Designed miniproteins, single chains, continued (2). Designs and how they scored, part 62

Each design is a single chain, and the fold is of that chain. pLDDT is the mean over its residues in the fold that is shown.

## One batch from the design tools (miniprotein)

Design m6138
Fold by ESMFold2-Fast:
Structure m6138 (fold): chain A 104 residues (1-104)
Amino acid sequence: SLSPLVKQVLKELERIAEELKARWDADPSLTPEQKAAVKAEVDRILEEAKKLAESNPDMDALEFLDKLIEFVKEREEASTDPAVRETLRVIRDALEFLKSLIES
């Protein structure tokens, strides 16, 4: 069954996703196209996290975070938009922080 820690990581990621979408939607310096790109990328990360958890219900929280961090890094490398890159960096920093708490 899915680890309670993985469930907590997913819940925290959903919260971060909503905060980031709201933050960037309210930013007057972004074009409508940039806002759509940020929203699509946040939704993509959340979808991948849910898919990873559902496909691997016995995965421990550290392995789950490592796989998500690598996915976010790949998306950062693929992205050219500064707002998308900043959004991905914030998500990666949050995931790395959660990982540090579990490792301690």
Scores: mean pLDDT 86

Design m6139
Fold by ESMFold2-Fast:
Structure m6139 (fold): chain A 94 residues (1-94)
Amino acid sequence: MEVSASVDENKNVTITVSGLTDEQVEAAKALIQDQIDADRDIARGVAFNPERNELAEVVLKKENGEWKLIKAEVYPLTPEVGRKRAEEWRKKYG
């Protein structure tokens, strides 16, 4: 799936995620909107696509009063990806 996010000058969040339902998109948008409304400098949204077993993650950061997209990634939720991440962690700290 494809994922992007933006914040307008009125602090309204727009999220575009292909392959998700309107309910899943609204849930991710609400999580980001809550963080922005709470006057945070970083807002993170996560949306899950069960049909593709993929997780979409967006991270926005406030710099000089402007919200910027700093991360937009889609990654598979497979046991293999989980094991590879665990092995990489072990190599750094084991």
Scores: mean pLDDT 71

Design m6140
Fold by ESMFold2-Fast:
Structure m6140 (fold): chain A 75 residues (1-75)
Amino acid sequence: SAALRARGEALYAEGLKLKDTDPARAAELFVRAAELFARAGDYEAAIRALQEAVKADPSLAANAASAIAWLREAQ
């Protein structure tokens, strides 16, 4: 869906603006962007968003690694 991808891109862009000033909020936005990208079938964008989420919040690393592995297999 073009609408899901557009929403994902908007959240991803907001996350990039906040990553140095509010990393917790940035991580939330990147996770939401990844969900929207995955639902849109854009697995590469979903993987990028999850990688940015882990940089903003390293505690997400294990769960993000599992999600990225699944997304890579789906391609």
Scores: mean pLDDT 88

Design m6141
Fold by ESMFold2-Fast:
Structure m6141 (fold): chain A 101 residues (1-101)
Amino acid sequence: MDLGGLIERLKNSKSKEELRKALEEMAKLLGLSEEQLKALLEIADYLIEKLGLPYGKAGEIIAEIAIMIDNGESVETIVEYLKEKYGFSEEDAKVIREILE
């Protein structure tokens, strides 16, 4: 599956299992480490369980984070982008920063 197809799979996820499997395939395609994949899965859990986001919305956000990591963006750049685009609070931004560090 190409990157675009994986992004669409993440955006259209209807369950935690679908999101996890699509993210694992994306991490392999992008060459992300097991540590980076673990961080992304932990962020996905936070978005779903603590923020109450639908699986597809969490998948959209996590796909963007994965691409930014692959592009070599800093944790601070990623966190600032998420605050600007998705309106994450300073509290939410702190949690995401701690997971990515």
Scores: mean pLDDT 86

Design m6142
Fold by ESMFold2-Fast:
Structure m6142 (fold): chain A 72 residues (1-72)
Amino acid sequence: AKLNEVLKTFTQESLALYLMQEFQLPQGQAFGTAAFLLQQVRAGLTVTQEHIVFAVQNGELAQKIFESLSSL
C-alpha cells in the first residue's frame, strides 16, 4: 500500500506503539515521530523517507521504518 494510505489507518497512539514494538524507539521519540508523520498526512503532504529521517534523526532507521510501513 502507498505509505500515506497506511498512515491514515493509524492513530497517534497506535503508530507510536508500532514504532516502539517494531523499532524499539523510546516512548517520547515514538509519540513525537507518530505525531509529526500524521501531521504531514493531515496537511495533505505525501510522507517521504526524508520526513522520517527528520523525525528520527537516523537515516538507516528511517529507511527500515519507511519499508516496514509501506509493506503493510
Scores: mean pLDDT 87

Design m6143
Fold by ESMFold2-Fast:
Structure m6143 (fold): chain A 61 residues (1-61)
Amino acid sequence: EFDSPIPGLKIVYDPEKKKAYWVDEETGERVDADEPWPEDHPIVKKLEEYGNDSRPVPPLP
């Protein structure tokens, strides 16, 4: 689990699948960082509030 640049979100990396996930600290919901994000997801709403249209890439090892 990594500190996120976005308040209220965490970054979790799965080394077996070589994927990173955005995790909402409030709800615990996850979004795969390399999949299309659903527009109604709470994580997407938080990213839009932060003003990210390009979607930040999570830090990977």
Scores: mean pLDDT 61

Design m6144
Fold by ESMFold2-Fast:
Structure m6144 (fold): chain A 96 residues (1-96)
Amino acid sequence: SAFRKEILSKLEALLNRIEELEAKIEANKDILSEDFVQSSLQRLQQLRQQLEELYHLISFNLDVPFNKQIYEDKLTAIENELNQLEAELEAKVKEA
């Protein structure tokens, strides 16, 4: 369906954002606290795992009824956490 294609595109975009944030954390690790680096990378790993699980569900559960709301809610939650982490990272880099 068109919506499944939209969800897959959104998953790929969010995975790319995780990689970009990991790269920004690595680039700024010398000015960031060790605790912030470790906690942020752990949060990104958890979000990556959630996206990989959603990718598995949408890609391999073709015989299971598709529930749009479940995918929308989970993707929105992941996007909101990425937005929060990006804002925290920008604030920390600016204050350093």
Scores: mean pLDDT 83

Design m6145
Fold by ESMFold2-Fast:
Structure m6145 (fold): chain A 67 residues (1-67)
Amino acid sequence: SVAAEAERLIREGRLDEVFKLIREGKVGLEELSEESRERLRVPREVAEKLREIGKEIDEELRKRKLE
């Protein structure tokens, strides 16, 4: 199953591949073990923060290019 593949990827430290599967709707967080969900919690929070920073940088660059 895709959930079993995601569990394997988490054990291998391939968290980017796991986030891709979640993003594509192929596996839900509820299908993962508690340990696996905990391993993803901190990287997910960091990824969310980096996404927000990226948006702020893009807005700033857009403003400067239009000046």
Scores: mean pLDDT 70

Design m6146
Fold by ESMFold2-Fast:
Parts: sequence; C-alpha cells; structure tokens
Structure m6146 (fold): chain A 80 residues (1-80)
Amino acid sequence: SKEEKLYEAFKRLDTDGDGKIDESEIEKLVTFINELYGTNITVEEVKEKVDKDGDGYIDREEFEKLLELAKKKVEEKKKK
C-alpha cells in the first residue's frame, strides 16, 4: 500500500521521534511522494496548503492532509 510506505517514510524522517518533521525532512518526503504517486508537489505548496501553523514543521495530522493532497492530484491526472 502507498499509504503504508509513506507512513514508514515519515517515521524514518522523524529522526528526533517527536512526531514532527522539519523543512529538510519535508523536502525528502515530498520527493518520495512524487516518486510513489507520480505527482509534482513542491515544498512551497506543502507549506501553503498543509502547514497551517506556519512553523516549518509537519506533524502527523498535517501529514495526513499531505496524503489527501497527493491522492487528489493523482485522481485529477487520471480523470482524462
């Protein structure tokens, strides 16, 4: 499952174990999502649409919003 792979990636990037990933880790996660889903999501788009607190971190709730964004973009591309 793609969701399972993304949760594993989030856990691997959460090196501090605090349930949050920083800007450097967000870049890696976005790259992984784009490879896995065939999307072209940018870190800037994530900061604008997902990081509502503007603190430069993504927690698990915001990560789930990022998953929804990726799924929506995949569906939009497949609705030819």
Scores: mean pLDDT 74

Design m6147
Fold by ESMFold2-Fast:
Structure m6147 (fold): chain A 84 residues (1-84)
Amino acid sequence: MKIIELELANGKVLKIKEEDLNKVIELYNNAKSLEEFIDFLKSTKNEEVKILVLHLVNDEKVFEEVKHLLSEESLELTKELLNL
């Protein structure tokens, strides 16, 4: 199983499976609305994938809709990345 290391703007490194990264790229390229990102974030169980999607979308409303699904550590990390 291939793990990809992605460095975020705050210097934190996410370790994401190549398969999960490809799904995020497809979502980012094909999504027509913010609701599609929200639905994806509600369906995924992988915290690092959630952080990556939130960082790529960089939208406060998407964050507000899904913040209750994040662990305390993921919530703090995402706030730093979104400069909130």
Scores: mean pLDDT 79

Design m6148
Fold by ESMFold2-Fast:
Structure m6148 (fold): chain A 94 residues (1-94)
Amino acid sequence: MKVLEEALELLDEIKNGPTSEKLEKYDELFRKLKEEDPESAEELLIYYLDLLYEQLKKNGENFENAIEALKELMKVSPPKVKEKLEKIIEEIKK
């Protein structure tokens, strides 16, 4: 689907240079994909979580902000994604 392709392309851009504008656009694309193809949205979210964790490690960012973002994602995530989020939070807290 075009939405999935746009979201994957945007994730690659976020990996190279995260900005609030790119993150907002990704959220909009994710919401649309979740409505059209929930299974692909779940896979995309898992991929996004891996990318978010790698960016956190690279930038030495404040873990408090990252944990808050991950908790927000958990509220709307299916069980498989919640499990992935819990593992990332555990690694951050170690």
Scores: mean pLDDT 67

Design m6149
Fold by ESMFold2-Fast:
Formats: sequence, C-alpha cells, structure tokens
Structure m6149 (fold): chain A 70 residues (1-70)
Amino acid sequence: GATLRELHRALRSGDAAAVAAVMRRFLEEEGADLASLRREAEWLIGQIPDPATRARARAALDEALAELEA
C-alpha cells in the first residue's frame, strides 16, 4: 500500500506527477479522503529543512491537487 514515506519522497523530489501518483494510491488503495491527505502533505512539507526544496514541494503539491480535483 501507499506510505507517508513515499509521499514525503515524492514531495522532496518536486515532481508533481510523482506526488499525484502517490496521492492517487492513498485515495484508491487506503480509502483516504483528499482533504486529510492535503493536510498530511502540508505537514510533511513543513518538515523539509531546505527552503528551496520546500518551495518546490509546495509547487508540486499544488499542481498534483489541481490534477486530482479535475
């Protein structure tokens, strides 16, 4: 199943497609809701110590959420 470690890794990569793929697995496999998953992702972004990586993670999350809400 999907893990928070995979989500954190995807967020740190700054790859919106990777973030969307992991989040979709949480929604489909784990019965997660999008609002709870958004809150979890935002908390994980807050744990990223490098400001540049954190900014890319935020951008990737925003793009992934736009795709998942379409």
Scores: mean pLDDT 84

Design m6150
Fold by ESMFold2-Fast:
Structure m6150 (fold): chain A 64 residues (1-64)
Amino acid sequence: MVEELGKKATDESLPLEVRAEAIKELGEIGDPAGREPALKGLGLIASRDPALAGTVLDAVSKLV
């Protein structure tokens, strides 16, 4: 699940709104076991795509 959302969020062939939705879903992971992988993925997304950095920051704030 987290791996699939991370793949979707970093797929540059997908529309920006689809990628933003995947980032939002990563921020809504309620399972504690998924939190660390989600945070790691979100950090990678922010470093690769500055346009999504705000969405990533919102998602990170929901996980911590």
Scores: mean pLDDT 75

Design m6151
Fold by ESMFold2-Fast:
Structure m6151 (fold): chain A 80 residues (1-80)
Amino acid sequence: MAELEKLVRQDLEAILELSKSEDVSSRIAAKLLLIGLELDLELLEEIPESIKKLIREKLEPLTSHEDKSIAELAKKVLET
């Protein structure tokens, strides 16, 4: 599971960085990464608690993001 935690952490860091930008392309990239993360998590029968905690801590601030699509996608990942 070390490789999965590393990949999830890298995706979360990229999502957070891209979501800080006002650039449309950066925000689209953040949305695509959020969609990809949700799909990856859905492929797992069991998500480790450490990964769930990491996702919650990193994405919870994005649920209030000014871009409604980013906020909605972040909420959807947290519901997975």
Scores: mean pLDDT 80

Design m6152
Fold by ESMFold2-Fast:
Structure m6152 (fold): chain A 86 residues (1-86)
Amino acid sequence: KKAEVRKLVIQTVSEALRAIAYDLDGDLKGTQDEIEDVIKIGEQLAKLGENDTAIEAYQLALKMAKKFGASESLIKKIEENIKKIK
């Protein structure tokens, strides 16, 4: 469990850095795809019962989505995923 959580956290950081790189190149599609990957990692963390870490991953995805001008539907999906975790 701890090893799996660490791998997912490292993966989240890697996806976030790639999203920044795509944004610097003006690649909106690449940026959105990396944000979607961060959302998927958050979903995996939630399934492992790591709710606090899943919320942090979703909050990172939300911050990136708002900063890089991602679709409103993607932003809503992230907000709903955060709301489902209590």
Scores: mean pLDDT 81

Design m6153
Fold by ESMFold2-Fast:
Parts: sequence; structure tokens; C-alpha cells
Structure m6153 (fold): chain A 63 residues (1-63)
Amino acid sequence: MKATDVEAFVPVREENGKLFFTYGGKTYEVPEDVELPAYAAIKGDTYTLVDRNLNILSEPQPL
């Protein structure tokens, strides 16, 4: 994945043993098996979890 191929990279945060990110005023829960640091790469109406080097960690998921 290239940085220019996505609209935003949103940091994933841990809160009370669960992983979340916030985009467009909405909070989304992410799979617990994702290693931090991780980012939600936003493209259109989907997100893909990526690491700091843009390695894909998950399949694209709907927002």
C-alpha cells in the first residue's frame, strides 16, 4: 500500500483491553489481535489496518 492511495492514517489506540480508532467523529472497535503501533488506513467507505511501515494487517472493512 502507498501513502498516496489512502485519505488518512488514523492511529489505533488501546482502551480497557480493546482497540479503537476515531475517524469523522465516530469511534470504531478493531480486532484485539492487532499488534501496536497500528493505523486504520481510510479509503472511501472502508478501512484497512496497517503497521507503521504500511504492511497490511487486515482485509478491508466497511466504515
Scores: mean pLDDT 75

Design m6154
Fold by ESMFold2-Fast:
Structure m6154 (fold): chain A 79 residues (1-79)
Amino acid sequence: MTLGDLTLAREALSETEERVLVDASAAEVARLVEEVERPLMEAAGGTATIVEQTETSVVVEYRHPATGAVLRVEYVAAP
């Protein structure tokens, strides 16, 4: 199970920012980022860092392995 499997909707806010509605709690999103997303990104030469966490959202900064571009993604927990 990955965050992609739990994605209900995705919205590009800018070239560097996305908002993603997920079928998961903020705590589950944070766990998946730490246990799945970060190890996968690091294996590819990128990074995934949680920069903000609330009861209903988790903000993650992803650094692309090939380009070094940073994408900020806000995961919002569906009710």
Scores: mean pLDDT 82

Design m6155
Fold by ESMFold2-Fast:
Structure m6155 (fold): chain A 85 residues (1-85)
Amino acid sequence: SLEERVAAGVDELERLAEQLEGWLEKQTDPFTLKALLRGAEVGLERADKLYALSTDPELQERLREIRERFKELIEKLKEKLAELE
């Protein structure tokens, strides 16, 4: 169902955010940081789309948290890249 697909997407995005957060702390290579930034931007776009599709308040709350995490990741990655260029 649509709701099952949204729930699966939320789980996947939470795992992606956790992975990117972990890699952000360890990475200083500009190429890798640009790849992580692209991943975070795609994650945010996907979270926005899933939020528009969801009618479940619990999934909507989780998506709001995921969106905030990806926004923070994007900001931190842009800052790290600016320091290296």
Scores: mean pLDDT 86

Design m6156
Fold by ESMFold2-Fast:
Structure m6156 (fold): chain A 99 residues (1-99)
Amino acid sequence: MGFTELSPEQAERLKRLRERLRELGDRLSALLARARAAGDAELAARARALLLRVVALEIRLNGLPLIPDEKERERELEEIEEEIEELGEEVDRLEAELA
């Protein structure tokens, strides 16, 4: 089986998810830098854990064209969308704790 071409709808969703992950990664990198500057080991550990989740989600997004079954690919895309939304809520909570 070769590479599976994404539908236009899936390609647009993938683009939006990549942009969202980049935004969340940037916010978490700023929080991690702030935690390190403050000597806050707990905050640094929490920000690092969320950054690892960003990396894991980026790997899963990059793997989508390798899923030959369209239904399985759609399910994976939906799961990634849900996990990115949950990650965004965790980032918002962490930022609020620091305000």
Scores: mean pLDDT 84

Design m6157
Fold by ESMFold2-Fast:
Structure m6157 (fold): chain A 69 residues (1-69)
Amino acid sequence: MTWEDLIEEAEKLKEKYKKEAEEMTDEELSARLQKAIENGDKEEIIKALAMIMAKYNKKVPVPEPPEAA
């Protein structure tokens, strides 16, 4: 399973874990993902990614275009 496959599976679960993700801090989400990667736990990696993706969509910064010369 590639990283892209894990992200795709996480996106399918994003809605399911959205509520839980909102209750977790960014530090908790990062720690969960890191631990899952270290353990090689695909299910936990997918869950952590789903939570991060759900929370990220809520707070993603808007890119600013460069000013005209």
Scores: mean pLDDT 69

Design m6158
Fold by ESMFold2-Fast:
Structure m6158 (fold): chain A 70 residues (1-70)
Amino acid sequence: SPIDEAKAKAKTMSKEEIFKEMMNLGARAVALAVHALYSTDPAERAAYLAQLAGLQDIENVLQKIYQEKL
């Protein structure tokens, strides 16, 4: 699953690399949220929200691993 792949990848990354990946995911999440807010097509809005939810799940995994790294 994308979550399991993100976990495996994060274990091989430095704390700084994880932080940069989280910043990039955060920026993408903001962009998707803005597109969802201004979308007038319900199907298009739903698609943006689904992508946003997926990115938030990955970010949560990365944040936990980031906090556990010494």
Scores: mean pLDDT 85

Design m6159
Fold by ESMFold2-Fast:
Structure m6159 (fold): chain A 89 residues (1-89)
Amino acid sequence: MRLTLYLTHRTPAVDEAVARLLAADPSLRRFAASHVTPEDKVSVVLVAETEEELEELKEEVKKAIKEGLPSATPEEQKILEEILKKLEE
């Protein structure tokens, strides 16, 4: 079964921040920017086959965001911190 966690609304800034995070850490291949609809703007999704895999992926993404924050622009930092906050909910 494919489990999907939606983290934020889509904006160009979110797409750019996610692209830079993935460029810095290619191990996050399952962390992707995605589009649902213009009304339901979801940019960042985690996809896993099991709940255990999803929780492991959440922890890896949280770690990558924390490691990437010092190299991010102020706008990207705000987006990444918003994603991190959603992952901690």
Scores: mean pLDDT 72

Design m6160
Fold by ESMFold2-Fast:
Structure m6160 (fold): chain A 97 residues (1-97)
Amino acid sequence: ETKIEVEKKSDDHLVTTVTLPDGTKVVIEVKRDGDTLTVKITVEGDIERAREIAEALIEGVRSGARATYGDDVVIEEKVEVDEEKGKVVVEITVKPA
């Protein structure tokens, strides 16, 4: 049903792939460079569902960043939507203020 694959490319680079029962694919790539954390989320599937999943994951990253680094943490977000391909790509950069 739900398939989860975790690939550790290095101590500072992790890729998690989740395939949901409806065929929606979620790829979460986390990179650390010093004090900066970059999270890239790619959701592929039905565009409405992809947007919903992306929004939930963005909020999860925001909440986790604030809990870890405090309310003054700097969060930069970039979102790209490809409706024809049913694809949403989110890049979140987290760093201490």
Scores: mean pLDDT 83

Design m6161
Fold by ESMFold2-Fast:
Structure m6161 (fold): chain A 71 residues (1-71)
Amino acid sequence: MSKEEEARKAIEETLADIVAAYEAGLLTPEQTRRILELVSQAREALEKGDVEKAMKLVEQARAELEAAVAA
């Protein structure tokens, strides 16, 4: 798989995890909005060909998701 395909898959998997956590009642609307904004920025970076920036933003989104569900 290309690095771009890996980044796209990571974004899709992160979105699925966010939806699952929100549906389970583990996220507040404010937490959901913040994490989704990071994912949107990751998609935008990937569309510009900045795979490294996209991956960093996905990692940040996943870190915030984990922190939110662990609290």
Scores: mean pLDDT 83

Design m6162
Fold by ESMFold2-Fast:
Structure m6162 (fold): chain A 92 residues (1-92)
Amino acid sequence: SAAEAAAARKAQLRERTLRAMKISLENSQLMLPYLEELAAKGIISQEQLDSFKTELQVLEVAMKLINGEPLPADTPQSVIDKARELVAFIEG
């Protein structure tokens, strides 16, 4: 049926999106020490580093929410809100 085909496509898209998010998260975590060093040397701005750290934290929180894992108590509400929107987009 058309509904069954749509459900299968949605499940496949979700799987691919989760895999892509995991790869992006792992690559971002590997890059973070280099970006911190570049900021310390004044090659990139502190604002650019802080933006990258915020995006990384949103991805980490989104993965925790999808996996049903508890969030750290000090997680900023703005990060949680962005992560929830990302999860709703992936699941919705």
Scores: mean pLDDT 85

Design m6163
Fold by ESMFold2-Fast:
Structure m6163 (fold): chain A 74 residues (1-74)
Amino acid sequence: MLSPENQALLDEFRALAEEAIARLEAQGRHDEAARLRKGVETVEAIVAAETDEAAARSLLRTAIGELRKGLAEL
């Protein structure tokens, strides 16, 4: 089970991903939005399988950073 801190990071990741997907779809970039959805599913599956809380946290922080960077360019 995820710690409360990692659950909060996962919730933040999901919120940022939904915003990025919405912006891509608003720009008519539907194929990119679909690929991002698949990427989100992959990250969630890896995090769900990860037993090391520090490793899960590192992965989530990296994924959040990449989404924030992508959103700044959209």
Scores: mean pLDDT 84

Design m6164
Fold by ESMFold2-Fast:
Structure m6164 (fold): chain A 92 residues (1-92)
Amino acid sequence: KKEELMEKYGELLRKGAYLQSLFGGSSPEIAESLSLMAYSVTKTNKDTATKDALLNDAKLLEEIAKIAEKRGDTELAKLYREGAKILKELAK
């Protein structure tokens, strides 16, 4: 259900912020992906996000997850992939 998916997405945003604090500082890639997640949540809550917009944001999160994984940030990569899955589910 949409409400449960939104709760899970919010939890992932909080986990992303926590992981960022553990690794000591922000990178442009991490800041960008967290901004994309926050933007998608805001649009979805206001019923302004289109299905195509959510799918495009999911694709970007998957691309950023690949970058995180190449950097050795496996937990962060997993978080971004989970966020992408939630956006795809919201787009249905």
Scores: mean pLDDT 69

Design m6165
Fold by ESMFold2-Fast:
Structure m6165 (fold): chain A 116 residues (1-116)
Amino acid sequence: MEEGEKYGKKAGEAAEKGDVEEAKKYGEEAGKAAEEAGGKDGGRAAAEAGSSAANGAAKGGGKESGDGGGLAGRYAARGGVRSSPGPESAQGAAAAGVSGAGGAASGGISSGEPAI
């Protein structure tokens, strides 16, 4: 479980920097850790990773930060869903997906204009 939270934090930091590839990679690792943890613990790990990705995207404020946060949150949510079909894991995965998408939308919209 600690590994999933660690990768979630790294995904958020990558999203903040606008590193879409690194954010996706750490989102996938967080998702795998959530899937391996299973049950409600997997759902919580996925939700925390999604929240970290959303926060990173919001802090970065760039469209690439939004894209990275959205991808990381989506991949974390996938692992959470796979961890268990139970209500708690499903709620965690849904929260991760919503948080990631919200952060992505916020970041992307706020920064989407190339000022010349």
Scores: mean pLDDT 67

Design m6166
Fold by ESMFold2-Fast:
Structure m6166 (fold): chain A 109 residues (1-109)
Amino acid sequence: SKLEEASREALEKLEEAARASGVKTAIVLGAARVEDAEEAREFAEELARQAEELGKAGKKVVLGLVFAAPDEETAREVLEVAEEMAREIEKRLSEEHGLVAVYVRVVVE
């Protein structure tokens, strides 16, 4: 599936970012099929919470958000929301916790 391929590519990118950090870094990767941008937002918020908990525990974290949307219009809306969420997560967790990088990928399937 395109979601499985995108998730594999995301994992490779997160592993590269973790290695480039020069420190022991935890990988948080979530992949979901979503019907709309609201589902993507809810999923991203849950993963952000997990990344925040790891950061509060003194760990460095890379976060991946991978979504499959049913059509190009929905995928565009999901990407916009996921990128917005990624910026908010980076702002909050990079300044106060151990967030190294956030990776976002959206596919149509």
Scores: mean pLDDT 83

Design m6167
Fold by ESMFold2-Fast:
Structure m6167 (fold): chain A 87 residues (1-87)
Amino acid sequence: MFSREVASAEVWVEATSETEARAEAVVTLADGTVLRVRAEAVQEGDAVRVRRQVNDEPAVEKVYEHIKTALEGAEAGLAEAIHRGLR
């Protein structure tokens, strides 16, 4: 099991427009471990690209073909990235 006590947490989730969103989280655990999560979603032509990264792990990208579905997917991706950072 991977549960740890959180000493402090700062989480920011922002939809910068109807087609752009970003999230950042910094969580400090009681043992001094720092988890950093970043996620962003940007519309590119007829598609939306979502990119997320946790600490030094490789960034993950996903492309959506529908703007409405892309916004829903971007929100889900941002939430997942934040949750992943909290391991």
Scores: mean pLDDT 63

Design m6168
Fold by ESMFold2-Fast:
Structure m6168 (fold): chain A 73 residues (1-73)
Amino acid sequence: SLAERFRALAAELGADPAAVERLLAWLERNRAWRALELLVRLLELLLAGGPREELERVDREAQELLAELRPAP
């Protein structure tokens, strides 16, 4: 699952497992699965030494997601 992939990537970066579980619980409560997908993609690119263009693409997708999460008028 996406959450399992995030746990694996975070562990490779030396993240605190308790902090990872708290973040995943927050994402689950807020149905923010698109944010989790973008985080997983970003971490995979960083660990692989990904190109700047790909990182910029993920950043644009994150900005679009943030705009969509704004309350509708």
Scores: mean pLDDT 70

Design m6169
Fold by ESMFold2-Fast:
Structure m6169 (fold): chain A 95 residues (1-95)
Amino acid sequence: MLSDGQKLYRIGLLLDYRQSVLTFRQQYQQGKLSEQELDDYLNSIIDSLIHEFKDFPEAVKRLQDIKNDTSLSVEQKADRLLEVLDELIDRVRSE
């Protein structure tokens, strides 16, 4: 079982990643990032989440599927990533 401090740390980390996704998406919508730059940033966040949350194999699988799905627009990719982040926050809270 995670200590309360470890649980809060992991939730804080997920909230920071969530805020990064929202910030990069906003910068893209403002014309400050290209589609490719947003995709690269989202892939970097996905890779970090896969590394840091290996103990959640179903979330890791979903993150890999999002990264490898070339049919998604960059905005759809951001939306899918936010869904996984929200689910991970709920799972960590329930531990």
Scores: mean pLDDT 86

Design m6170
Fold by ESMFold2-Fast:
Structure m6170 (fold): chain A 87 residues (1-87)
Amino acid sequence: SSGSEKSAKGAQESAEKAKEAAKAGGTEEAKKEAELAQRHAELAKEGAKKNDASKSTGGAIGAIGGAFSAGLAGGTEEAKEAALKGG
């Protein structure tokens, strides 16, 4: 049971880092990637609530990837650093 909760927590943290990266970068592309990461974090939370390990894990991986992408899309050093902390 703790596995799904850990995945959901990790996904939420990654999504928050993606939002910070998007704000630091200030680009619409970075914001779009941050929104994608947030959706994956929501999927991970849903999976944890339903005891669906596959959905929870998939959401966490997607959120981490989205955080990294948001940092890169932001194009600033601050955005890249935030994304690395999120991944």
Scores: mean pLDDT 64

Design m6171
Fold by ESMFold2-Fast:
Structure m6171 (fold): chain A 114 residues (1-114)
Amino acid sequence: SAAQEALKQKFDQDIQQLSIQISRTIDQLLQAIRDNAPKEYIIQLGKELVALSKELVALSKKARALGVATYEMSKMVADDLHRALDALNRAAEATGDESARQLAEEVAGLLKEF
């Protein structure tokens, strides 16, 4: 229906916008690690990345529940979550901080739910 197509387009746009924010946050986090930025800044970026990842998974689940999820949406979400997990694991290694490791575990949990 026209309503289903409009809903699909909205989810495509919202997921694309979150994907851009996630990519930007990953780039900032990886740059902070390369620059040996303060641990608190690296952890703050990690927390932001987890929050965006949770929002992305919530949107993906809602799109599936409404029958408008596409393979392309699911692939983008999965790819973004894997990249986020990799970045957070690198942050945990770089900081040696348990809170940074817990952030990586949160995204790993989101991947298992997804």
Scores: mean pLDDT 91

